Designed miniproteins, single chains, continued (5). Designs and how they scored, part 60

Each design is a single chain, and the fold is of that chain. pLDDT is the mean over its residues in the fold that is shown.

## One batch from the design tools (miniprotein)

Design m18077
Fold by ESMFold2-Fast:
Parts: structure tokens; C-alpha cells; sequence
Structure m18077 (fold): chain A 88 residues (1-88)
């Protein structure tokens, strides 16, 4: 049987790796310095949030519903921050 804890941790590791790759793409882009700074701050904040969430999961495994709710909250946070950056 698949361990739900390991699936959640692997999912977060995959997301963190994706964010680190996104940071490198932004650093190498032709975006303005202000937009780059705000995007990199957003990615660093997301990476930290996901790393902290991994520590929480190590102590207490969430239900699938709790995991989905936390994912939805993180997605909304990113969407709101991206909207702010697009208005710069």
C-alpha cells in the first residue's frame, strides 16, 4: 500500500523543485529588475511555506481533505501576489 505521508512529502518536494527552477528562469529573463525582485521574493516565500508544511506533515499527517484545503490556500496566495506584481 502507498504511504499517504510519503506521497504528500514527495508532492511538496516536487513543488519546491519546480519553484527553484522557476526562480532560475526569472533570474535569466529580460523582465524589469522590480518585477524580478517581487517574483523571486514570492517564490522564496512559497518555498519557505512548503518547507514548513513538510515539517508539520512529519509531526501530523493531514487527511486528504485537509491537504487539499492547504493546497487551495497556497494557490490563492500565489494568485493574489501575481495579480499585485502584474499591476507594477
Amino acid sequence: AVDPKQVYLDTLDYAIDGLKKAKELVKNSDLSPEVKEKLLEMYDSQIKDLENWKKEIEEKVPSPEEFKKRVDEQVKKVEEKLKEIKNL
Scores: mean pLDDT 87

Design m18078
Fold by ESMFold2-Fast:
Structure m18078 (fold): chain A 67 residues (1-67)
Amino acid sequence: MEVIEVTARGLGGRLAARELGAREGDRLRITIDEATGKATITVLATGESVETSAESARNFRELILNS
């Protein structure tokens, strides 16, 4: 299991706002379970979360880091 925290900004931040109601500057927690191939993205301020694939979560992290 991998846990990553990022700040909602740039293109990744806009996607989080649309899908999870995140605000710019909100802290997001990405939890990746490689054993199941599943991941969860959580907005820490609201507790809202979405389940996705490990690959989609890694791609989302890449979008935030490259913004």
Scores: mean pLDDT 79

Design m18079
Fold by ESMFold2-Fast:
Structure m18079 (fold): chain A 61 residues (1-61)
Amino acid sequence: MSAFDRELHEERARELAEREGLPEEVLELLLSDPREASVAVLQRVLGLSREEAERLIDESL
């Protein structure tokens, strides 16, 4: 991943966390990007289905 791609990902992850009111621990998971862990945590925190969590990640990151 280029430095630009990483900075863009970090900015989008921060914007998502601020918009959805996610705790810092969830933001750290989004920044480290094991996709499966990010999907699972969004399902628990926001009450989303797997498909909804995957869509949110794809649209936001």
Scores: mean pLDDT 72

Design m18080
Fold by ESMFold2-Fast:
Structure m18080 (fold): chain A 74 residues (1-74)
Amino acid sequence: ALSPEQQAALQRILQEVRDRLAALQAAGRLPADDVEAARLVIAWLEKRRAESTDPNEVAAAGLLIEQARAELAA
């Protein structure tokens, strides 16, 4: 189970992803292909994880990367 700190980090990163996707959609720059959109999200999460010094954010980003890869595979 995730700690409260990891859950808070997960919600922050998930909101960042949602905001980025919404901004791309509004600008007409969101990939039309769900697979391409998923790859973009994974790339953003990998960068977010690499730039973080917070172990809770690293763990949360890792979980979201795994979920995004699972959705891409389905």
Scores: mean pLDDT 82

Design m18081
Fold by ESMFold2-Fast:
Structure m18081 (fold): chain A 66 residues (1-66)
Amino acid sequence: PLVTLSPEEQAQVQELLAQIQGLIAELQEERDQPDPDEERIAQLEAEISALVDQIVGIYERARQRQ
């Protein structure tokens, strides 16, 4: 069952998901290089994780309000 988000929270999640998709594309592009930059890959993975944590936080706050 999906937690009901406010319109503001839905917009925030949509924006965060768009940022995650962009970072995943950059991550895949870097991994596909002949000599991948492992430091950049780690940075991109960390940024993706931070954005996922923000989405989780939004859902947790929404659950507490319901």
Scores: mean pLDDT 83

Design m18082
Fold by ESMFold2-Fast:
Structure m18082 (fold): chain A 62 residues (1-62)
Amino acid sequence: SRAELEAKLREVVERGHGEAVIALADAGLLPRSFATDPARAAAEIPEERRAEALRLLEEAGV
């Protein structure tokens, strides 16, 4: 869900940027605002690609 995506993006910002940021950036799923506004970043990721973003975050251990 969008709320789950927001929570995971917020966790990446709070704990570090490592493999999760690289994976999202490589997929073209990392909004520029993500580090300052995770809620907006979650909304900017297309709904049809939300499951892909969540899978990439889970694979990176988020």
Scores: mean pLDDT 78

Design m18083
Fold by ESMFold2-Fast:
Structure m18083 (fold): chain A 79 residues (1-79)
Amino acid sequence: MEKIEEMRKKGEELVRRVTEEARREAERRTEEMRRTGTEEEAEEVRREEEKRVRQAEAVGEASRELLVSGTRITLKIDS
C-alpha cells in the first residue's frame, strides 16, 4: 500500500482533531465571556476565537501537507 495514502489519512485525522478541539474551546470561551462579561467583550472574544480556530485549521492543514510532501519527497529522493 502506498505510504503517501497512509500519511494523507493520518494528516486528515490530525486536522479534524485539532480543528474540532479548537472549535470546542472557542465555543466554551465565548460562552463564558458572554456569561461573565459584557456583550462587547463577548463579541471581541468571539472574533479572536474565530481567528484562533482558523489558525488551528491552517496549521493543521500545513502539518498535513508537510507530512504528505515530506513522505513523497523522501520516497522520490531515496527511490
Scores: mean pLDDT 71

Design m18084
Fold by ESMFold2-Fast:
Structure m18084 (fold): chain A 89 residues (1-89)
Amino acid sequence: SMEEMVEEAEEKGLPAFEEEAFKLAKERGLSEEVARKAAKETTRKSSELFVKALLNPELGITNEEFEQGGRKVLEDALDREAARLEAAA
């Protein structure tokens, strides 16, 4: 039950996370198409590691610790991806 609620929150949270990344990319002056691509790829890379860690309780990582780390990873990856796509556009 609790695990199901956490899983549903993560599944619903990923679209919100992607939309937030899209807004950040737009704030950096990227076109809508480029911003969508950057947001989707960044979310995919970050979420895969996040879900894997959450499904392994033996790792001892708290959701709060992972959220703080994930935000930093998102910011760094978004900056790199935005610069790369902007140079290619």
Scores: mean pLDDT 64

Design m18085
Fold by ESMFold2-Fast:
Structure m18085 (fold): chain A 72 residues (1-72)
Amino acid sequence: GFKAYSVPKEKHPELQKLLDEKLAPVSKENVAQIKAFEKANPNASSEEVARLVGEVLRRIGDAIDEALAEVA
């Protein structure tokens, strides 16, 4: 799951900037993957959709963890 840390208030602006910078490319990649999945799997099962959602959420979690590590 996503790892959340208590970040000091003085570092909140830096954390927000890092999140924006790291989540922008992740959002682009996730949108591209979703579009490719829909094109390849027009009748996707709920299990296949759940797998895609898991990958999307994993990338978001990884980006958040990287931003938190850089702020620490």
Scores: mean pLDDT 78

Design m18086
Fold by ESMFold2-Fast:
Structure m18086 (fold): chain A 83 residues (1-83)
Amino acid sequence: DRAAVEAMIDAHRAEIERLEKLREKAKAAGDDELAKKLDYLIELYRRIVARMEEALAAGVATPELATAIEVEAFREAAKELAE
């Protein structure tokens, strides 16, 4: 279970790095709107990672909890980005 949650954290960290590179390219192209959306996604993934790391530190990390953290974060993001 711990190893599975650590793998999820690693995957999200890799996604953050990918999004940071895309944000750099968006800013270089003058696409401020895309850059803002990428900033939001980067912060979203950082919050997911932080919550998963807290669960690991507390000894309560399970794949089910990690999935719940992810689902909750994306649900709130979808609500904030809705028209």
Scores: mean pLDDT 84

Design m18087
Fold by ESMFold2-Fast:
Structure m18087 (fold): chain A 54 residues (1-54)
Amino acid sequence: SVDLELKLLLYETMVDTSKFVIEKAPSNSSLNQQNQKSIQDLEKKIKELKEKIS
C-alpha cells in the first residue's frame, strides 16, 4: 500500500541521516553508539515493512 511505501521511504531517509552523522562526528563515541542503535532499530522496521509490501 502507499502508506507502507511512504513509511519505508521515511525510515530509509532516517537511516541515511544517522549514517551521515556518524561519518561527520566519528570521534563522538556516545553519539555514534546512539546512532548505531537507531540504525539497527530502523533497519528492523524496514525489513518488517518490506515483508508487508512484498
Scores: mean pLDDT 79

Design m18088
Fold by ESMFold2-Fast:
Structure m18088 (fold): chain A 118 residues (1-118)
Amino acid sequence: LLEAADALVEAAIRAYQLGHKEAATVLMSTAVALRAMAEGDYDAAAEYFRQGAESARKLGVPEAAEHFTRAAENAKAGDVPGALRDIAEALRVLAEKSPHPEVAELFRRGADLVEQAA
């Protein structure tokens, strides 16, 4: 979890530097949620995944927002593997739907790292 969280922070910083503030917000909210789950703070994790869902909607990807919403419910229930599977799927959908190859690569790397943590 912590390695995936740290890598997502780096991806968020890169997205921000490239001018993709909303993508950076998705990646950062996911990173903070993973860190909260690693600390056993499932309520905080659920709230940050809900922020990820809102940012995914702003990016025009409601399918990814649905996965983030399920991740929030699974995190709140303490189902860490379920939440991680939902997040990996959300990030894969965001990578597929991204019009920017540089952002798609960041989401794809994030998805792979989250899947490895599950």
Scores: mean pLDDT 86

Design m18089
Fold by ESMFold2-Fast:
Structure m18089 (fold): chain A 76 residues (1-76)
Amino acid sequence: DLDELIEEAAKYISLAQAALNAGDDEAAKRYLQRAIEILSKIPGTEKLVAKAKEYLEAGDLRGAIGALQLAVLKAR
């Protein structure tokens, strides 16, 4: 179910934001990697998922969160 995948990805993005706000960058990275795995199964999100991966590699966790939030909006 596409809607279930979208909501699961949104859940992990929210968990990543909460972890980042708490200063737990390692937990935030793990949650963002989970959101990327889920969104990679959804057609039409490829550019935003690729951008999120670039942000994660650069250590820009806020950038990664933003890109994945846009991917969720595009998937809806």
Scores: mean pLDDT 87

Design m18090
Fold by ESMFold2-Fast:
Structure m18090 (fold): chain A 77 residues (1-77)
Amino acid sequence: MLEKKIEEAEKKAKEADEEFERELEESRELEERNRREGPSRELVLEEASEGMEMLGAAATRVSNQREAERLRKELEE
């Protein structure tokens, strides 16, 4: 049972890493658009929204990595 939970947690951590990378790329695209078009009200709001999504993805990534690590330590004792 514990080994199966570790595999599931590792899979979720990997998926969270992929989601975080995707959010990071979206953030980069928004920065490039801001540099090209200059700051606007719409762009500032999109940047704030993307920042919140990035924080959410980072939190999910850390949470899943921590859970996988916790389960691995339980396997040790």
Scores: mean pLDDT 74

Design m18091
Fold by ESMFold2-Fast:
Structure m18091 (fold): chain A 71 residues (1-71)
Amino acid sequence: SLSDEERVQHALENIETLSELFRQLLRLPESLLPLLKEVLADLIREHGIEFLDMPLSEQARLLRERIAERL
């Protein structure tokens, strides 16, 4: 099993893959991928393991809110 710190680090190291997965789940255009990547990395850094353990619906809500604030 991975530790909480290792899970957070692994997510950040795989931010490209995670961002594309969330882009598809949120049905966002490819033009928003750089912004989504930045917002996703920021949320992972700010909340740590708590973000990764959130329900997908809550992760999606936070991502949509942060993206909307920066548009």
Scores: mean pLDDT 86

Design m18092
Fold by ESMFold2-Fast:
Structure m18092 (fold): chain A 127 residues (1-127)
Amino acid sequence: SPAEQLIRLADQYTIQGRLQDAIMLARKAAELAERNGDNKTLARAYIVLGRAYQNAKDYDKAIEAYEKAIEVGEGKIKAIAYANLGSVYQNKGDLKKAIEYYEKALEIDPENEYAKRNLEKTKKELA
């Protein structure tokens, strides 16, 4: 779909450091998914939007985007959004909230490698 193409391109631009382009494309993807009533694609668009904001160090907007992904997402995509919330709180130095959100991700998807790895790392940072 056009929204899925924009999501893939936004994710690529985030990796390349083209953060303003990534934000614009992710926002367009979210608008298209919402217009089409596609909550699964909408959740993915919000995750990519959150990642772009997180890389731009706009942590408050990243949190808003991930929270929207949690609202509309289910299953593994919701677990990814919780894991990304953990990551943003870790970036903010709120290690207790980071642990809480990584644990929420693992309650939904016990095999989420990113959440497992970062939970153990964050626990060591508290020790």
Scores: mean pLDDT 92

Design m18093
Fold by ESMFold2-Fast:
Structure m18093 (fold): chain A 55 residues (1-55)
Amino acid sequence: MYQKLIEDAKFGKESMKRMGELNPEFQPLTDKAVEATDKVSKTLEEALKEKQRKS
């Protein structure tokens, strides 16, 4: 089930990229958001694994 959260993050990344292309004014923010989302998805996977192990 937690896999859906990671999939949602990837989908959001794609949406942010499209928004930046459509609105150049936001491109610096969308680029940063894409990078942050990628790191968050990796961190989330590791955190969920550790939480599951502790739980």
Scores: mean pLDDT 73

Design m18094
Fold by ESMFold2-Fast:
Structure m18094 (fold): chain A 116 residues (1-116)
Amino acid sequence: SRQELEAAIVEDIRAALRAAGVPEAFVASLEGKSPFEAYDLLDPALRAVFERIVQKHTLARQLGIDPSELSDEEVEAWQLAQIKERARELGLDPSLLDGLSAEEAEELLKKKLKEL
């Protein structure tokens, strides 16, 4: 069911947050929450970790490998490549995103889209 799928996603997020060194008291507070509720409960600083973990699992599924085989640097490089591809599809020069982090590139893309 959708509820069982959402619970499995939250458990994976909790396990990944523990592996990333997030305090157990906070991780325990996410028990029984949906992925949306878990995201809303995260401080902005922890949301970047959450998003990185979600993207890591997404990339691992696309490649058919274990998420533990991907470094944070490989995940960020893949995220930046996806943001550059989106920029190109929207008629923007993807080289404008060169040298930026994935987070900085996403913010620049959002600003450029508001100007259109």
Scores: mean pLDDT 75

Design m18095
Fold by ESMFold2-Fast:
Structure m18095 (fold): chain A 78 residues (1-78)
Amino acid sequence: SEKEITILRAQITVLLSSVYFLVKYRPNDPEARAIALEDIERAFELLEKLKEMRGYLTPVEEKAREQLEELRAQIEAL
């Protein structure tokens, strides 16, 4: 439903913002890295659910997926 899509988009936005904050301000914190990786995986699951429900991702959602992939690669390289 439209309400479920709105909630999923809000959750993805919160997770992306949290991951970005942790990577930017706590890059050397092992606990922050673990939380960020968990939040990235959760955000990917929500993006897949959104794509299944709607049949597509919008350009802003595709950009969020790309940003999450880049952030995960940065964390895993640490």
Scores: mean pLDDT 87

Design m18096
Fold by ESMFold2-Fast:
Structure m18096 (fold): chain A 104 residues (1-104)
Amino acid sequence: AEAEAELLRLAEEAIAAAERALESDDLNVVIADLLRLIGLDIELELLVKRHPDIDPEIVELARKAVEAALEAVRLKLRGESLEEAKKALEEAKKALEKLKELLA
């Protein structure tokens, strides 16, 4: 319950960082949110190692949300299609909604 709540928080923070990065035209803001997302990804993997008994489906949805959010920001930084970046963010949001359903 507590570990699952922390995974949900990490996924929510990742999506918030990606949304902020995609809305910003300031490269420094986008880079700062990329670094935050890398930190959140590390925190998630450390949390999973500390709590090996977490449901694998919950872990995979949290990973999918964080990884998709990270990809959205990477796509924006590379100057790739903003449509592809937004699509990655929508996949992150879908993973978060499914995670919320499992934790409800």
Scores: mean pLDDT 88

Design m18097
Fold by ESMFold2-Fast:
Structure m18097 (fold): chain A 99 residues (1-99)
Amino acid sequence: MSVEEIKEKLRESIKKGDAASSSAYAILLAEKGADLDADLLVLMGEDAYKNGHYETAVHYYRRALSLDPDNRRAWRGLSQALRELGQLDEAARYEELAR
């Protein structure tokens, strides 16, 4: 499978809430060293958050923000994930950036 095929299958799995498939495709993209855009990283962060993988969600949101610092959806997701991890001061700081 090409990187583009894996990205599309990942998006489909996330849309369907298929956590097993989304995790498998995310691993395949990492193994191939694929360049991920900020929008896909935000979707991966939101998927991880919904599945209770808050540290993984933080990782993807931080990567999205390294590519697009003005991505308010990523700042919002990062703040929410940090609250779940008990990082309340950092979460409050990033919530301001989500405005």
Scores: mean pLDDT 84

Design m18098
Fold by ESMFold2-Fast:
Structure m18098 (fold): chain A 94 residues (1-94)
Amino acid sequence: MSLLEQLEQLLLAFFLAVRDRDLARAEEYHARIVEVLEQLKAQYPQVAPLLDELEALLARTLARARAGELSDEELDQAFQEIGRVFRELVAAIP
């Protein structure tokens, strides 16, 4: 499995965990995503700003979920924003 394929699967798993209010699983998937993002950043330093943007979006979503303040509408918007950054990342990596 490529790093991008692994990232895509982890992003989906993270989002499903947040939707299901499984904060422990969401935090576990977030930690795994951070590891994959660091590997991508080492391999493709030119996309570091996109990786940093993706991590900031994930961290914000998780923080809002932990606070009990993340609405379904905010979660849907976060999913769309994360998807946009991921597509830009895929287009930027050879």
Scores: mean pLDDT 87

Design m18099
Fold by ESMFold2-Fast:
Structure m18099 (fold): chain A 69 residues (1-69)
Amino acid sequence: SAEAEAQKLLEEAQQLLKKTGREGIKLIKQARKDPSTREELLKKAKDLAKEGGTRGLALREKAAALLAA
């Protein structure tokens, strides 16, 4: 059903954002421990958040379209 497909897409978006968030937190913690790599690790964390957000939004839009039909 469209509802089941939409729910799967929302769950996928949530898992993606959760995984990206965990990786980002790890990079931030590592950056705090090692000042020599701080800027590089923080940049990686920002890049992960941006990519995860963009893909998560796309999955949510697909779910909304399925529910609107």
Scores: mean pLDDT 71

Design m18100
Fold by ESMFold2-Fast:
Structure m18100 (fold): chain A 61 residues (1-61)
Amino acid sequence: MMKEVHVTLTSSDANGEAAAAKIKAAAGNIGHITVVDASASSLQKVSEAAKSMAETLAAPP
């Protein structure tokens, strides 16, 4: 069964593009993954997104 996983990547350079490409390739069998840019000045928002993702993985829908 497929779990819905939301992954937020903060990137302002080519490193993020490479990581996103690998994640998209892996997601072909796993499920749906969305990549979103976020500002570095919003690190607190990024931390909250990561925590939400970890909580989702701990408690499958």
Scores: mean pLDDT 49

Design m18101
Fold by ESMFold2-Fast:
Structure m18101 (fold): chain A 95 residues (1-95)
Amino acid sequence: STRPSEEQQELIDKLMKEAFEEDIEKMDIEELEKALEELKKEIEELEEALKRAKEKYEKNKTEELEEIIELLERQIKRLKEEIELIEKKLKEKKE
């Protein structure tokens, strides 16, 4: 697996956040509520995957499982930030 460097991943994370902030600015209330519901479902799936990955890691401590855990934790963090941004935008548009 050609894993991106830490610097490359940080840049990707920043660019994805900027793109997401621009995207949600264009959304109406109904689109934001739908996006929020979809993100919450995705987080539940990722949190379950993370639990399973951690259980596998406890049985067999491989570098591949460490990498998977790190990637899942990073993705969950990103989606939680996106949820916060949508919730803030929804409050602004409902006021």
Scores: mean pLDDT 84

Design m18102
Fold by ESMFold2-Fast:
Structure m18102 (fold): chain A 97 residues (1-97)
Amino acid sequence: STPSQKELQREFVLEGAGITTLIMGFSILSKTSEDQKIKDEADKLAIDLSGQLQQLAAQGQQAAENNDNDTLIQVYQQAQDLYWQAQRQYQQLLAAD
């Protein structure tokens, strides 16, 4: 069965919260690291991730307004992939710091 629009929206909000927490993590690291390379990389990742999340949120909003559940599912999957990539990058920078 196809997930309801409400279920897809709820899942997207939860993934967005996780991504937002990682943006905060990168921003903190960009200010607190003693390594300039790590500071620069964390700052870039915070900016890039913020832009990608904003784009996904816009796509999700448009799909929801159009009752396009297929696009909502795709946006949700992209948000999950983005979260996993960002979490891996964050852990790598913490290990290098």
Scores: mean pLDDT 86

Design m18103
Fold by ESMFold2-Fast:
Structure m18103 (fold): chain A 60 residues (1-60)
Amino acid sequence: NAEKLEEEIRKIFDEYQKKSLEVIKEGKARGMTPDEIIEKLKEISAEFRKKVLELKEKYR
């Protein structure tokens, strides 16, 4: 069902966003530079991006 596909993608994206917001919030609180925060975000996104791309291709 399309609902399952959307739920899976949404869940993965929500987890990615949640982690990204956490990194941004904590990074700013600790005085990290924007570049340092972006570097951390790229590391987090690499994991979720793989899952999202695989689902999009599989369920296209």
Scores: mean pLDDT 77

Design m18104
Fold by ESMFold2-Fast:
Structure m18104 (fold): chain A 90 residues (1-90)
Amino acid sequence: SMEEAYEKALKLGELEALIANNTPENLKEAIKLAEELGLPKELLEKIEELLKNLDDPEKSKELQKEISELLKPYKDEVSEDAVEYVEKLE
């Protein structure tokens, strides 16, 4: 379970990087990764909305902020578990 938490933390970090570097290709990969992580439909819909609005800088920034806020609880939960897993390996 700790190893699974560490892998989830790495995948969440990758998801954030894909959203921060928002190209159409990166956002398509972000949708797949979010589905693999079992993230809620609301988050998937926000990423899809971002993909459709990449030509609108203001709306794109607002959607990136909303996605970051939705990801925050999941990151906090898995980050603590991942830190404990790494400490156990040392």
Scores: mean pLDDT 75

Design m18105
Fold by ESMFold2-Fast:
Structure m18105 (fold): chain A 100 residues (1-100)
Amino acid sequence: MTNEEKAAIFKEYKENGTEENKKKLAEVVKELKEELEKEKKKALEELGEENPKLREMVEKTAKFLKEYLDAVVNRDEEKEKEILEEYKKYAEEVNKELEA
C-alpha cells in the first residue's frame, strides 16, 4: 500500500466514520505502528548507549506518533489536539537544549 493510498484511507474515515472505513484505517495504523517500532529499534541500535538524549528523543517521538494514530482511529479530536500540542512543546524544549 502506497503512502498516497494510506492518506486516502485517513481522509475517507475522517469524512465518513463507518465501521468499514474504521476497519481499513485500523489495518493501516497497525502497519504504521509496526513500521514505526522497526524504525525506532533500528535508530536506537545505531545510536548505541553513548547518546542518551538522542535515544530519549527517538522513544518519545515514537510514543507521540502511536498515541496520535490511536486518537485518529477513535475520532477523538480533543485527544489529537492534546497530543499535537504536547509534541510541539517537547520539540521546542529539545530545540532550546540543542541551542544551549
Scores: mean pLDDT 80

Design m18106
Fold by ESMFold2-Fast:
Structure m18106 (fold): chain A 65 residues (1-65)
Amino acid sequence: MEPLKGEKLTPDEIIRELAEERFKERPLSLEELEELEKAAEQNPDESTREGTLKFLRYLRELLEK
């Protein structure tokens, strides 16, 4: 048994799984999510900003279930 498969996720898949785990531990309110989205928009690094906003978007979708 060699764990060389399944541990390679795309960045998008990693972000989605992180959002699902966060939602399972403690769902955020819409107000808390909006504040995090505003903070993410202020990040000067485009890649970090885009990834963080994508993570928050997945959280928002989970909250709307």
Scores: mean pLDDT 70

Design m18107
Fold by ESMFold2-Fast:
Structure m18107 (fold): chain A 87 residues (1-87)
Amino acid sequence: SHSDESAQVVAALEALRPEFLARAEALEARIDTLSDEQARAEVERIVAEIVARARELFPDMSERQWALLESAVRLEAENWLRDLLAA
């Protein structure tokens, strides 16, 4: 069902949150050495790496579920960067 598919995406996102946060913290530690453009490129790299990790850990998810996961990871990453750059 639609709710079951969304629940699987949420579970995958929660399982990957520690890996996302570790990568985000590593980027934050060197953020002052980067331009805004370079920081955005690094965020895109983190999103791509987390999505690749999700495909590795949850290979049975559909293309629609992958699109939902990528959108959720991207939104979280963009909000994190926006807050960091506003500080």
Scores: mean pLDDT 82

Design m18108
Fold by ESMFold2-Fast:
Structure m18108 (fold): chain A 68 residues (1-68)
Amino acid sequence: DAFAKAMAELGELKARRLAEELARKYGGSRVEVRRISDTVFEGIVVAGDKEYVVRVDAATGEITVTER
């Protein structure tokens, strides 16, 4: 399904963009994006001794940001 594939690609791009914005804001040294499921992506930012995780659900449009 071309539509489902396009939505998944947009979700991945959004997770990457948000992770890059967090990296710029907090002086992040490394950015990684992972696919958790067909619709869920996580952007991971390492900044000093802290880790920020941006979770994007392309099916619901929900975005969660967590500090670890």
Scores: mean pLDDT 78

Design m18109
Fold by ESMFold2-Fast:
Structure m18109 (fold): chain A 81 residues (1-81)
Amino acid sequence: SHHMQPREERTIEEIKNAEASEELKKRLLELVKKLAEKLLELGIIDEEEKEKLLKEAEEIRDEEALKEVIEAVEAALEQLE
């Protein structure tokens, strides 16, 4: 079943959710930095692509997108090790 919580109306929970979103974004940036460094070391990307990857991560603002990208980056990092 779909979650009953009104995600579009986060009036009361918005402050609490904003804190969670900020932590997710910080986590994403840390993971993306690690991924970009490993990709650079492997010769898959250059320094310009590393900068672009970091900028794209900083542009993500939606909590759902943050979680999805974090999951994808973690999976990629695991495969590169």
Scores: mean pLDDT 71

Design m18110
Fold by ESMFold2-Fast:
Structure m18110 (fold): chain A 90 residues (1-90)
Amino acid sequence: AKVTVTVKGNKVTVTIEGSGDELAKAAEAIVRGLNKAHEKGIKFKQVDGSGEGNVATGVIEAESEKEAKELGELIAKAAEEEGFEAEVKE
């Protein structure tokens, strides 16, 4: 699967593209990234989510632009550690 993390202001949009099995595994990697962010004291909540075919998207809101950027980097790193292609965009 391919994971794209887009950071705009205090919002982080995560898009996963792949087969159903890859989507599930990539989603688990993203949850690990979110857990790392929580351990670092970053406060966030999921505000939106959708999925159609081979694409799943989630939108996560942080308290600040700095925290959103750190959150996005942690999500991308977690996906890369699972062997997925990950990129961070603005």
Scores: mean pLDDT 83

Design m18111
Fold by ESMFold2-Fast:
Structure m18111 (fold): chain A 72 residues (1-72)
Amino acid sequence: SEKEREIRELTLKFIGRAIAAIGAILDGNIEEAERYIKEMEELIAKLEELGADVSSGRKLVERLRKLREEAE
């Protein structure tokens, strides 16, 4: 279905942003990390509206926010 396609596309974008956020944190690029984390939060909101289970995604965002704070 179109909804399932949209969920897959948003999930792949989320994974890409998560990888980018991790890379930015490891490189000490704190502002870039914040940008990617915000994009992840926006993607979670869209996925939740489509009825996807976002519990693991929310936990990952929270972990990345803490790692970003520790790197700052």
Scores: mean pLDDT 89

